# Designed miniproteins, single chains, continued (2), part 3

Each design is a single chain, and the fold is of that chain. pLDDT is the mean over its residues in the fold that is shown.

## One batch from the design tools (miniprotein)

Design m4077
Fold by ESMFold2-Fast:
Structure m4077 (fold): chain A 70 residues (1-70)
Amino acid sequence: SLMEEAEKLAERRYESMLEALESDDEVIRKNAVKELGELLGKKLSPEEALKLVKENREEVIEALIKDLLK
């Protein structure tokens, strides 16, 4: 179903975002922070972004699903 495909894609995007936020590459981290901030409509530091993604997996995945279904 469309919803199952969106959930799978959102989970993959979540994992990629988590990896990017944990990256030693400053450019990769900054881009991930920016993407998450745009997704959630918030200004986030790298530390805040990583904590939010780790502690709020379900909320981030829901936001990604909504973004994919636009």
Scores: mean pLDDT 85

Design m4078
Fold by ESMFold2-Fast:
Structure m4078 (fold): chain A 90 residues (1-90)
Amino acid sequence: AREKAEEAIELAEKARELAMEALKLSGTVESVSMATGAAISAIGAQFLAELALKSKGEKAKKLAEEALETAREALELAKEALEKAKESAK
């Protein structure tokens, strides 16, 4: 349970870094929107992971699993936002 929460924090931090890079390169409203969405999702994942670390039993496990899933989604969205930003930056 705790290992999943820690992994979620690492993935969320990486997602935020990529989302911020995408925002710096973004030349379109679409790429800015995607990068912003990725950053918000990453923040949410980190919050859920921190709640999991403060919780115990089944609740900790469920929060850690949701945090990890959200962090993975945020990372994928951040990667897509960065690719789209690079295309729009030309």
Scores: mean pLDDT 80

Design m4079
Fold by ESMFold2-Fast:
Structure m4079 (fold): chain A 68 residues (1-68)
Amino acid sequence: DIEEETAKELKEALESLGIKISLEEAKELVKKMKEKKATTIEEIADLLVEMGIISEEQAKEFEKKLLS
């Protein structure tokens, strides 16, 4: 299952950045990314905020770590 595998990798990547996320939330994020065609760090951070996984402040920190 490509979605399961992608969700697991995404969860591990986000946890390495200090973002706590469940596998179920990671699967939902992968589905939303496909629906919205989210490909940029900013788009992914916006989805995490929309899902209530991170705050807007955490999203800005996430963007800084990956873009700077």
Scores: mean pLDDT 77

Design m4080
Fold by ESMFold2-Fast:
Structure m4080 (fold): chain A 68 residues (1-68)
Amino acid sequence: SEREKKIEEMLKKLEELLEEAKKNKDELKARLIEVQIEGNLARLEGAPQEVIDELEREGEELAKELEE
């Protein structure tokens, strides 16, 4: 489906950003990207909404830490 294709494209972009963050030794940014990858994989796999919501919450907390 078009939705699955969009998620796959997003995963490819996130993998590239993860490699960049690892090269830059930015551990906090790398962890944020890893959580975003997990969230998109959970959506693609049809995981329960509770699992997706928890991953989104973890990502939001990491994003706040990155802004500080």
Scores: mean pLDDT 81

Design m4081
Fold by ESMFold2-Fast:
Structure m4081 (fold): chain A 116 residues (1-116)
Amino acid sequence: MEIKLTAADTKQVVRFESRLAGGEVQRLTFVATFKVTAEGKSPEGATATATFVATVEEEGQPPERTTITAEGQVGKDGYATFEAEVEFRARAAGVARVTVTLEATPVTDQTSEQKK
């Protein structure tokens, strides 16, 4: 199954809850639109990187965390849209909760900066 979740600059957390059969594979497509910042200039047309953490909680099981990095192009409004997919297999029959959190604020050119 595929489920689409959308978040736009009002919350850094999206939560999903489903009752699954043991061994069932759940796939979530997360789409988030965030304002991108750049120092001293418009970020329009730049590539921005966002880091998401997905936490899967099953009853009686320890939480599992997955880190997902996604890239987006900054539009004329200063926003970029990021798409991430979370896939997990239910360990047991019951309720599973997935929380997707933005761990790092989207920024441009962050990987190219040498600290002087």
Scores: mean pLDDT 65

Design m4082
Fold by ESMFold2-Fast:
Structure m4082 (fold): chain A 70 residues (1-70)
Amino acid sequence: GVNEDLGDGLLALAETSDLNEEVKEALRKAGEAFKAGDVEAGIEYLKKAAELAENESAKKGLEDAVKELE
């Protein structure tokens, strides 16, 4: 389903991106939460990833994703 697909995508992004480790950890937790069906926790971890992102393009992309999911 959509939550599993989103979770898998976030886990893949955490493993393949050149983002800092704190963002990758938050993306892993968000992906695991979405795959578990915990949308609220997934959104919270995704917000944390956006706050921790050092790259402006990555930060904006994560912030936009949070807005679309809320």
Scores: mean pLDDT 78

Design m4083
Fold by ESMFold2-Fast:
Structure m4083 (fold): chain A 71 residues (1-71)
Amino acid sequence: LLDELRAGAREVLAALRAGDRERAAALEAALMPVARALHAAAATDPAVRAELEALLAELEAEARALEAELA
């Protein structure tokens, strides 16, 4: 699930970088069940929570870098 979310999130960022907003939205929607399952797991497992927080911080940094490139 974590690897699936990471890979999928990077595909979303790649679509945004390519200017393909429609594909980015479709990929994001497809990731919602994975994100939901990880959020549920993080609620009961501190190790999963720590890994999810680290992944979200990584993705947030990548998204901010992309925003700077596209500005």
Scores: mean pLDDT 78

Design m4084
Fold by ESMFold2-Fast:
Structure m4084 (fold): chain A 61 residues (1-61)
Amino acid sequence: MSKEELKEELKRLVEELKEHYPQFAAFADEVLAGVESGKMSPEDLKNAIEILRSLKAQLDA
């Protein structure tokens, strides 16, 4: 995935997390701030996506 595609996927996951689990909104906002800062490498974005997917899977269980 390109860096732009990774940013889009991460934003989508953050929006889903905030919608379904508002208790994690502060954490989700920190992730978005990191993405928008432009300081995240493609590897950082991939790692964040994997963490959010894992977290969401655990919460959806």
Scores: mean pLDDT 77

Design m4085
Fold by ESMFold2-Fast:
Structure m4085 (fold): chain A 71 residues (1-71)
Amino acid sequence: ALELLEEAQKALEAGDYKKALELAKKAAEAAKDDPALQRAALLGAAEAYRGLGDEEKAKKLIEEAKALPAP
């Protein structure tokens, strides 16, 4: 999960938003029992959606991240 999130962040830095989105989604699924890591992955996927021009999907993922338990 953490490794997938790190790869997603590298893809975001490279401007590869499609790859970043796929990696961030996999990280979120793998981190379903780790709210902090799942939140980071959902926010990463939201950034990827913004890079792709999909503001509505980005907003939805941010709301999902907010719904996760606080530390």
Scores: mean pLDDT 79

Design m4086
Fold by ESMFold2-Fast:
Structure m4086 (fold): chain A 75 residues (1-75)
Amino acid sequence: SAKIEKLKEELEKLIEEIEKLLEDPSLSEEEREKLEELLEKAKELLKKEKPDAKELLELEVELGMILLERGVRRV
């Protein structure tokens, strides 16, 4: 279904964004651990046949909070 396909595409984009952030050598150990945990959650959600849109939203909010703590704005 189009809804599931779109959710998986958004999850893949979220995973790519987190992986790119993890390439930053200026990350603190705490920030790296939080991003690695979020990455694992996103990858597990992507493995589901029918990922929940609410679970994706929760992961995106968590990423947004991490970026806000760093002084980085997510657009």
Scores: mean pLDDT 81

Design m4087
Fold by ESMFold2-Fast:
Structure m4087 (fold): chain A 105 residues (1-105)
Amino acid sequence: SADAAFDEAMDALLRLIDEAEKLPVGATKTATLEVGGKRITFTARVLEQRADGRKVIEVTVEVDGSDAPPVTAVLEVENGQVRTLGPSLADILAAVRAAIEAALA
């Protein structure tokens, strides 16, 4: 069930990024998942639009009832595709997996 929960979380994150790309600069959108009685919240904030039309989107993951600080990544997005993964996206993925494993423990 942890793998299934992670797949669901990834689908929610990708959908959030796609929807945030359609929003104006300064807009914020959230997606929330409940796993094992804990709430995992993704927040996407549109920071800027570059001259080439790409949007810079900040993604934060937060786990309710966790002592861990929110983990943040900044992504370049074009037509629903993440152009720059960067090391920060790996931190988001690791935080999501750790949160799911902790929630199901």
Scores: mean pLDDT 76

Design m4089
Fold by ESMFold2-Fast:
Structure m4089 (fold): chain A 59 residues (1-59)
Amino acid sequence: MELYRAIAPVPKTSEDELALRPGDVVELLEEVDEEYALVRNLATGEEGLVPKSALERIE
């Protein structure tokens, strides 16, 4: 699986988005476009869209 870590806080501003704290580890599920990815938070099991700019690849 392809893992990323949040490097910035991500607010949930719509129902399709996922809120993240810096240090949260997510699994990449799908690249939606150039700016956003669909991810799953490994600690909570929640899924949603996050900006790619807030993520750092760790695996």
Scores: mean pLDDT 81

Design m4090
Fold by ESMFold2-Fast:
Structure m4090 (fold): chain A 61 residues (1-61)
Amino acid sequence: SESVRLAIEHELREAEELIKKGEYEEALRKAQSALRAARDLGYPELVERAERLIREAEEGL
């Protein structure tokens, strides 16, 4: 479970970096993938972070 949690956190960090670079479409894909995994595994803090990144990526489109 810990390794899976770290993998989701890594995907969220990658989405953040893509947003900083203006790569909004790829950032959106990664954030959506992380959201699904966080919801399936019951990590509410990661769900919230993924939802915020999805909104930020969508604003850039």
Scores: mean pLDDT 88

Design m4091
Fold by ESMFold2-Fast:
Parts: sequence; structure tokens; C-alpha cells
Structure m4091 (fold): chain A 109 residues (1-109)
Amino acid sequence: MEERKKRVIEKLKELKEAIQNGDFEKTRAILDELFAEIESVEDPQEKAELANAAIHGLGRLLHEYGDKLTPEQVAYLREAMRRFYELAKKYSNGKLVLSPELKAEIDSL
């Protein structure tokens, strides 16, 4: 879990940089990589937590940079959040748990 949490944080940092640079092709690629990384996790609780981390990270990026994005880019990020939400919901039994430590790391991005 520790190494996967680090990879998710690293992907969220790469995503922030791609958005800041206006590179939306790279933003899409990173989102696909992040989804594949989380979907590959076998443990349901870890998978749900990482999906919740991705939702939290995307929500923060959308809040911070949404006014600088086109409506189409905003819609794409919201669709990505919906995909992660369905993944979290499927594996969490309705408990959307995000550890305080992981939340703090995302909030510091």
C-alpha cells in the first residue's frame, strides 16, 4: 500500500503540472494511467481508498484551476471523478474512507 499511495500522489503532482502548463493531452494520459494503476489493485479496501484519494485530488485541482480550464476540460475532469467514484463505491461497501495522512499529502500539493 505505501508504494501505491506514493505513486498516486506522484501522478496527482504530474496532473497538477500538466494542468498548469495547459497540456490537456498529457492530463488525459495521466488520468488514464492513474485509473489503470488503481484498478490493478487487488485489495478492495486499498482500491477504494486510492480511488477516494484520486477523487479528492481531482476535486482540489478543479477548484483551484477550474476557472482557467475550458468547459470541455472541466467536463472531462468531472467524468474522471465519476469513474473513480463508481470504482470507490463498488469496493467500499458505501464507506468512502480516506486516511487523514493521505488527505493531508493531497492537500499539500
Scores: mean pLDDT 80

Design m4092
Fold by ESMFold2-Fast:
Structure m4092 (fold): chain A 78 residues (1-78)
Amino acid sequence: EEDYLKGVQALREGNYEEAVKYFKKAYEKTGSANAALEMGIAYEKLGKFDEAIEWYKKAVDLGHKEAEIFLKRLEEKK
């Protein structure tokens, strides 16, 4: 998953908009719960909380148990 790895690199470098682009591409190709979670994290870093909530929900729906913690934390603040 080259796009996923590029997203992780962009996230580590603080390039959150670039991270969103790569994780979106990874998700579209794979439907990965990990890519959906990372999309939520990248949107949260951008302050786009509505988009972050939607992607955390997708990750939960795909079976990512840890994404439930991220979703609940963010929903409680909304």
Scores: mean pLDDT 82

Design m4093
Fold by ESMFold2-Fast:
Structure m4093 (fold): chain A 66 residues (1-66)
Amino acid sequence: MTIKAKVSGDLNTLIATAIAVGGIPGVKVRIEGENTIIAEVEGDEKSAEEALKAAASIPGVEAEIV
C-alpha cells in the first residue's frame, strides 16, 4: 500500500512528517520533489492506518492512499 502526503509549509513541516510516518514499523518513506512524501507500507493494514493518521495529524499535510 502506498500513501502520498503533500506538505504545505516549510522544510521543518516536511522533516516532521517524514519522521512521524517513517517511525511506524513496516513503513519506508521517500521524498519526491520539494514537498511530497511517499510512504510504502510493507507491514499489515494497521501500519497503513497508523501512517495515514500520523501524516494527516500534522497541520498543513494532506495525505491520501494511492
Scores: mean pLDDT 79

Design m4094
Fold by ESMFold2-Fast:
Structure m4094 (fold): chain A 52 residues (1-52)
Amino acid sequence: SLEELVEEMKSLTTGQKQRLILGSGLPPGTDLVKLIEELVRRGKYEEARKLL
């Protein structure tokens, strides 16, 4: 789930987060900014904050 992905990412560097996104099966071209925007769109503000 997105929540599990965020928990894995929150302690990683920006580069490590991007590699995890690429390996997670999210659509091609998804980057950290797009993931944060999607979390905000879904009302997952706490999860979005963890990635900042």
Scores: mean pLDDT 75

Design m4095
Fold by ESMFold2-Fast:
Structure m4095 (fold): chain A 58 residues (1-58)
Amino acid sequence: MSLVTLANALHGAGKLTLAQKDELVKAAEAGDKAAAEAILTKVDGISADRAHELVKAL
């Protein structure tokens, strides 16, 4: 699963602001796992363990 696709889906579901979506997309494209995890952990329903799993695909 593309983290960019996930960022767009989370924004569409109202779980990320536009600014947070843009930050997550930039982090994913840069391969910045730490920045991507930090943004994902701000999403309600995403645990630190789940965020870490999602960024392993970068």
Scores: mean pLDDT 78

Design m4096
Fold by ESMFold2-Fast:
Structure m4096 (fold): chain A 92 residues (1-92)
Amino acid sequence: MLKDPEEKERLEAEVDLGMARIMLGVLEIALKQLEKKNADKELLEKLREIIKRMRELIEEMERAIEEGDVEKAREYFEKAVELFKEADKLLK
């Protein structure tokens, strides 16, 4: 058990950052596969916009963690999860 509550919160934020990076990687792989299959251009454009926003959120999470703002990092993670769910709906 971590003796410092701040160490726990920072560790949780770092785990969330790792999960956001995994989600981004999954979307980038999906985009490459769809491009190979000559998928619909509108679908590809929407997925590229989601990937761009996901990268921005990851950069904001990294900055928030460096600043010690774990609550802000959590808010950016929740937005990243919402974007990932939007991408899943597009792939139906």
Scores: mean pLDDT 84

Design m4097
Fold by ESMFold2-Fast:
Order: structure tokens, then C-alpha cells, then sequence
Structure m4097 (fold): chain A 70 residues (1-70)
């Protein structure tokens, strides 16, 4: 569901901020598939695509990622 997608996007954001781009891409791909979005083999392109297609979910994921980094 959308809550699962938010969690996966948040995990991807945290991993990307840590420089773990391959792991971040896996989480973004899983989130994209749940949302019916075609992912790219690139973490930035996939993240940007999710943000464009589902901006509200991406914003919630950013907030969740920031809370987990406290």
C-alpha cells in the first residue's frame, strides 16, 4: 500500500544520503513497483520519477527519513 511505499522511499533516501546508492536503488525500485511507476537503473532518476509522479508520498518519506536520522 501507500504506507509501505513511503517506508521504502524513506529507506532509500537514508541509504542514498549515506552513499549506499546500490541499496538505495533497490528500495526505490520496490517503492516504484508498488506505485505502478517504471523504475530506472539509476537511483537519482528513479527517485526523481517517484517525486514527480507521487509528490505527496515523497514529501512524507523525506519527513520520515529525517525523523529516523535523529
Amino acid sequence: GEEEAIELIAKGIILARQGKYEEALEYFKKAAELLGIKPYEDVTKTGVRIAIERPELFEKAVEKAEEELK
Scores: mean pLDDT 86

Design m4098
Fold by ESMFold2-Fast:
Order: sequence, then C-alpha cells, then structure tokens
Structure m4098 (fold): chain A 86 residues (1-86)
Amino acid sequence: MTLIITLKGFSVTEQIGEVLRAIGLGLDGYDVEVEVDGDTVTITIKGVDQELVDQYIAYAEELRKRGFKVTIKREGDTTTITAEKK
C-alpha cells in the first residue's frame, strides 16, 4: 500500500515538528519521500501495511482534535491524509 500525508499552512518549525511526529509513527525501514514547498509538506510512504495506515489515521484524528482540517481519501491501495492548519 501507499500512504500520502500532506500538511498545509504550517510554519517551518511546525513543519519540522509534524514531519518528526509522522516519522516517529514507525516509518523506519520504509521507502519514504519528503517534499517541502513553501508552507506545504508532502510525505509519501510506499510498502506500508494496513496496520501502519491505521496508525496514521489515528494521528490524523489527533490533528483534528488540535483544530486542524483533516481529509482522508482512499483510492485503491493509496490512502491520502491532508491536514490544514485553521
């Protein structure tokens, strides 16, 4: 499976913090690509199982509780989580 996490509207310091939190959810040993474009960070993780995807969905629910606008979309074997600050 492929997991894509997009974080929008964050300061550089907040972007670093959220990327470190995402990596801390057990990305060790996975194919991970991180792209930074202005206030947007996109993390693409390949070769993930459903258990790791479920952990990231839980992380997205934590972001919702912190006041972020979160969208989760599934297309085939790809899950996309978008979190926007506001």
Scores: mean pLDDT 73

Design m4099
Fold by ESMFold2-Fast:
Formats: structure tokens, sequence, C-alpha cells
Structure m4099 (fold): chain A 81 residues (1-81)
């Protein structure tokens, strides 16, 4: 397992626990290691949206779609903002 995937997985666990602030920190760590990690951009957007940071969430979803135009979850999330 690479270190970016490790941090992303920690972020997912924290998101599921409702710790959005720590989830965001770990997604950002994953993206520092792998800025092309579309799933990490999408999940960062989800955590930001849960905190009411709609503009930052939109930017993160747009990054996920720029990296993976077929990322259905990111497209639906962006459309629902």
Amino acid sequence: MNTAEYYHNLGVDLLEQGDYEKAIEYYRKALELDPDYADAWHNLGVALAKQGKTEEAEAAYRKALALDPDHEAAREALASL
C-alpha cells in the first residue's frame, strides 16, 4: 500500500465517524503525496460539504472531475450543491 492510499483510508474512516476536520487533514496529506488522486479529491469535497464549506467542496469536486471525467459520484455531488 502506498502512503497516499494509507492517508486516504484513514480519512475515509474519520469521515464515517463524523470527524470531518481530521478527515480533511488526512485527505490533504494524501493529496500532497498524490495530487492526481481523484477519489481523494472527491472525498475531500464530501468532508468540506459536511462542514458547510460549499465553495471549497465545489472546487474539490471539480478537481476530481478534471482528473477523472467519468467520476459519477463527483459529478452527482457537484450537481447537488
Scores: mean pLDDT 86

Design m4100
Fold by ESMFold2-Fast:
Structure m4100 (fold): chain A 120 residues (1-120)
Amino acid sequence: MTKKEEIRRLYDEALDAIENDDPDGVREAVQRLVELIKEAIKNKDYELAKLGLRYLASVGTAIAEKVGDPEALERLQELVRKALEAIDNKDYEKALSIVDEIQRLLDELVDRYRAKKAAA
């Protein structure tokens, strides 16, 4: 499996987990996707890193919508934009730092998604 195919598969797995109300499956897929994005940045595979970030933004948007948090969505979009800019500027340390911030935001959103599901 190519890294591009693996990123697409993880994206599909994350969306399937959201559709099936499986917050733990979402967390696992997001964690693996972030790991591949960080690997792509470290390997200077910028096109792969940008592709992964766009998929991560799409997944994060779906999670934020499920939680009902438009402010988290705006913050996610800003962080993704900053990460893409850092990659374009070849500022790899900054890009990795922003990806870590995106992962923390998504982990928080998944925790809130789990709590919302438990209350239903």
Scores: mean pLDDT 86

Design m4101
Fold by ESMFold2-Fast:
Structure m4101 (fold): chain A 75 residues (1-75)
Amino acid sequence: MDDDKQYMIDISRRAADTFRRMLAAPSEEEQERILEEERERLLKESPSEEYKEFVERVMTVVRHALAASRERAAA
């Protein structure tokens, strides 16, 4: 038991690292590349529909955080 919990923790840590890498990226195109590559990989590695749904929700949060960061940079 807790394989689900461990997977969710791992995905959350990967998402945090991905977001940090995107914030350090030199361009918006590089940020989008990092996000898309990580999303595709996590979806491919997901063992079930429930895990894929969790990945999509986490990636949506990361995308919204990226958009908010871009909005602040543009101001």
Scores: mean pLDDT 76

Design m4102
Fold by ESMFold2-Fast:
Structure m4102 (fold): chain A 95 residues (1-95)
Amino acid sequence: SKEKLREIARKTVAVSLGLVGDAVQARLEGKEELADRYIELAQKLIDTVNKLVEAGKYDEALKFVDEALDALGHPDPEERIERLEKIVEEAQKKL
């Protein structure tokens, strides 16, 4: 249980940093709307993880951050954000 919480925390940080990095890249490319979407998604992801953990749904939280981390590996930034938004929406349905 404590080991799962540390793993969830580390992976949540990794996903959040990836999303912030994508937002910075989008802003440098003049894609303001895409940058804003990445920042909003990072906040929603953190909030969703916190709610799953508060509900005692550690396995669902871990699966959620694993799916999010996998989606960050997609080479197309537009496809990446669309996949991540769907992953967050599905995780929110578990609340």
Scores: mean pLDDT 87

Design m4103
Fold by ESMFold2-Fast:
Structure m4103 (fold): chain A 75 residues (1-75)
Amino acid sequence: MEAELAALEAEVRRLAAELEAAIAAGDTQSAKRYAERLREVATRALELAGMSPAAAEAMADQEVRELIAEAQRKA
């Protein structure tokens, strides 16, 4: 579980960077795809870290929305 969690956390960081780059480039289609993937991977990572599925979904959605808002302010 720990190795799997570490791999998911690395994927979350990669997807967050890809999402920020897509938003900065005005690539709305790629940004949408990265945001969807980021929510899925973040939810799984939070579930493995011991959060309930509902709490993990809510936290992942909040974090992705904050990332999008911040990246859009920078763009």
Scores: mean pLDDT 82

Design m4104
Fold by ESMFold2-Fast:
Structure m4104 (fold): chain A 55 residues (1-55)
Amino acid sequence: RKEKIREYFKSLTKEQIEKRLAELEGWLADESRFTPEQVADLREEVEILKEILEE
């Protein structure tokens, strides 16, 4: 759930958040391996991480 994901990421350091974002962006570069639903979930996680980094 989005709220639980945000709480988890807020507990991480900036470096850990940046590493996770890079991992997700790497997976999205090869999105043909994922279903459209999985791609949507990954994109949502990326947006949450970017919002936290912008704070």
Scores: mean pLDDT 74

Design m4105
Fold by ESMFold2-Fast:
Formats: C-alpha cells, sequence, structure tokens
Structure m4105 (fold): chain A 66 residues (1-66)
C-alpha cells in the first residue's frame, strides 16, 4: 500500500523523498497512528508541508473507509 501511495505522489510532482515519507505517514495514520505524532516525525525527516498535508488527507480518508 505504501508503494502505491508513493507512486501516486511522485506522479503528482512530489520529490522522491517527500513521496516516500508522505506515503509511509499516510499508511501509519490509516493504521491508527496519532496524526500529530506522525506529522512531527515527517517534519523531522525533512518532508515538505505540502507532502505532510497530502499524507494526512490520504491517511484519514483510508482510515475512515476501514
Amino acid sequence: MAEHIEEVLRKQGFSEEDARIAAQAAVEIANGADPETVRKRAKELGASDEAISAALVIGNYLREKA
């Protein structure tokens, strides 16, 4: 699942690093991780604010559908 999200984000114009970090963050949120904890970790790993926002939207969407 992270690999699919990463591919989609790369096609949207995110860098390889942003796409990788955001895809992992989205999966963690979808699996029930605290969004604020995930946001802080992604920021410390160097993800852009845009990539972090995308991860939160995708992760919450997947979480609500499960």
Scores: mean pLDDT 81

Design m4106
Fold by ESMFold2-Fast:
Structure m4106 (fold): chain A 90 residues (1-90)
Amino acid sequence: MKEKIEELKKKAEDYQKMADKFTELSRNYEKLADEYAKTDPKLAKQYRGLAIYYKNKADSYKRKSDIYQGEADYLENPEAKKKLEEIKKK
């Protein structure tokens, strides 16, 4: 049981790190889009598209992280079941 909880927590942490990296990429592209909005609107639009792409990718990895963390929490304390059910509904 303890080994499985540790494995799930590690998977959650790995996915959270991926989500954080893609969130940072999304924010960097939003900043570039804002910087180019007046001087090159076409390039700004392309950067907006990349920002949305990386945001969606970050959200996907965040959801995976939350699911694995929720599974680990549920194994340690069954009262955490409500939180896991809310995460899976997203």
Scores: mean pLDDT 83

Design m4107
Fold by ESMFold2-Fast:
Structure m4107 (fold): chain A 66 residues (1-66)
Amino acid sequence: MTYRLVLSGSVERQIGIVLRLIGDPNAEVTRDGPNTYILRLSGSEEEIEAIVEELRNDPNVTLTEI
């Protein structure tokens, strides 16, 4: 699954989200702008859904499937 990730909030919060995703073996993150990233998720449907739900629950994250 491929998503566009747009981050808001403090620099520290944005860095925390990116580092969490970089450390995840099921996630690949590519920078696409100052606050925009392309996120590729791999693994089981359950693993992908868990990451998507985590990100969507963060008010500083806008996640759109592409």
Scores: mean pLDDT 85

Design m4108
Fold by ESMFold2-Fast:
Structure m4108 (fold): chain A 105 residues (1-105)
Amino acid sequence: SPEELLKEVLKVLSEAVTRVQDAYDAGRTLTVEEVQALMDELRAKIEEVLKKYNVPKEVQDEIRRLVDEARQRAIEAAEKGDNGGVLRVFGELASRIVRVVREYA
C-alpha cells in the first residue's frame, strides 16, 4: 500500500540521517569512505523498498538521480571536513525522496 511504502521509505531515511546526526552530535567528522558507504547502503536499501512495492520506473529513476547527486555533494563536504554540510545533504536528500514518494503514492 502507499502508506506501507512511505513507512518503509521513512525508516530507511531516518536510519541514515540518524547515523550522520549522531556523528555530528558527538563532534566526530565522517571520513569520505564512511560517507560513501552510508550513501551506497542508503541507495541499496531504498532501491529494495521501491522494487518490493512495484514503484513506477520513472519514480525509481528520479530517486536514483537524487541519491547520485547527493552522494557527490556529501563526498565533497566530507573532503572539506564539513560535517554540518554532510548532515545537510543527507537531510535534504531525505526530504526530497519523501516528496517524490508522496507525489506518486
Scores: mean pLDDT 86

Design m4109
Fold by ESMFold2-Fast:
Structure m4109 (fold): chain A 61 residues (1-61)
Amino acid sequence: SMEEIERRKKVIVTWAEERLKQGADPEELAEQLREGGRLAREQGDEESAEAMFLAAEELEK
């Protein structure tokens, strides 16, 4: 559902923001999230896939 995707996205974005505070590269984090999304989709977890793709887009803004 859209609500579940949004909830998962918020958790992922919060996690990513903590990584950025610790000196992680935003471009590398976005790429890791896109890769994670691809893997989730391959496993049939479309909600996690969409959440990861949306989180990556948020980090690129």
Scores: mean pLDDT 86

Design m4110
Fold by ESMFold2-Fast:
Structure m4110 (fold): chain A 83 residues (1-83)
Amino acid sequence: SRAALEVEVTLSLGLIGVSIARRLGDAEAAARYAEKALRQARELGAPEEVLELLEEAVRAAREGDLERALELVARAGELAAAA
């Protein structure tokens, strides 16, 4: 569906943003990209499991665990693509 594709695109952009922020060591930027992805995915009606992974990614980024934040955004994208 169009909504499912829009969720996939949103998560792909979020993954790119978090990946760049991780490479720069910028936890604040990583959190902002993860928060934007979460907000947009929620607005698009993404599955609860996808939203839960993005919420955990936001927390990980805020705690400075940028590797974990990236892993969680990637997992959210994989789950969204499988649906």
Scores: mean pLDDT 87

Design m4111
Fold by ESMFold2-Fast:
Structure m4111 (fold): chain A 97 residues (1-97)
Amino acid sequence: MAEEEIKKAEEEVKKNPDNADAYIRLGKAYLELGEYEKAVEAFQRAILLDPNNAEAYILLAKAYKKLGRKDMAKSYVQKALEIDPNNEEAKKLLEEI
């Protein structure tokens, strides 16, 4: 259940505050729960810690798409493609926005 995943991810962030993957897990848990603004905050922290992680930009774009922020979603998908030009998920997401 997403609530249990949030608790686990929050504990991981507390143990490893400099670990981008911990913030990605937290953001994914918020996406599953429909807490899109909190998901954005978590993914932004992940990107601040690891700015070359294409997955984090794709997930941030998905969160912005859910919030109806299409321009922000497109911008972050484009950044993911700058890091990983062959990323199929990013290409599909760009077509859906």
Scores: mean pLDDT 85

Design m4112
Fold by ESMFold2-Fast:
Structure m4112 (fold): chain A 62 residues (1-62)
Amino acid sequence: MEVEAEVSLLIAAGAIAEKAGDYAEAAKYYREAAELLAKAYGKDHPEAKELEELAKEMEEKA
């Protein structure tokens, strides 16, 4: 419940950074969101893996 709210805020912050062209900042937010989901629901959680992949894509663009 609390983790889902925090993850949603981090994803929103990442999307805002991505729109601004700050890919390094976007990568940090997506990574933090992925780590929170993995800690709460397990490392194999599909959404956590998806956010980790998004963070890597943002790092490649930075």
Scores: mean pLDDT 81

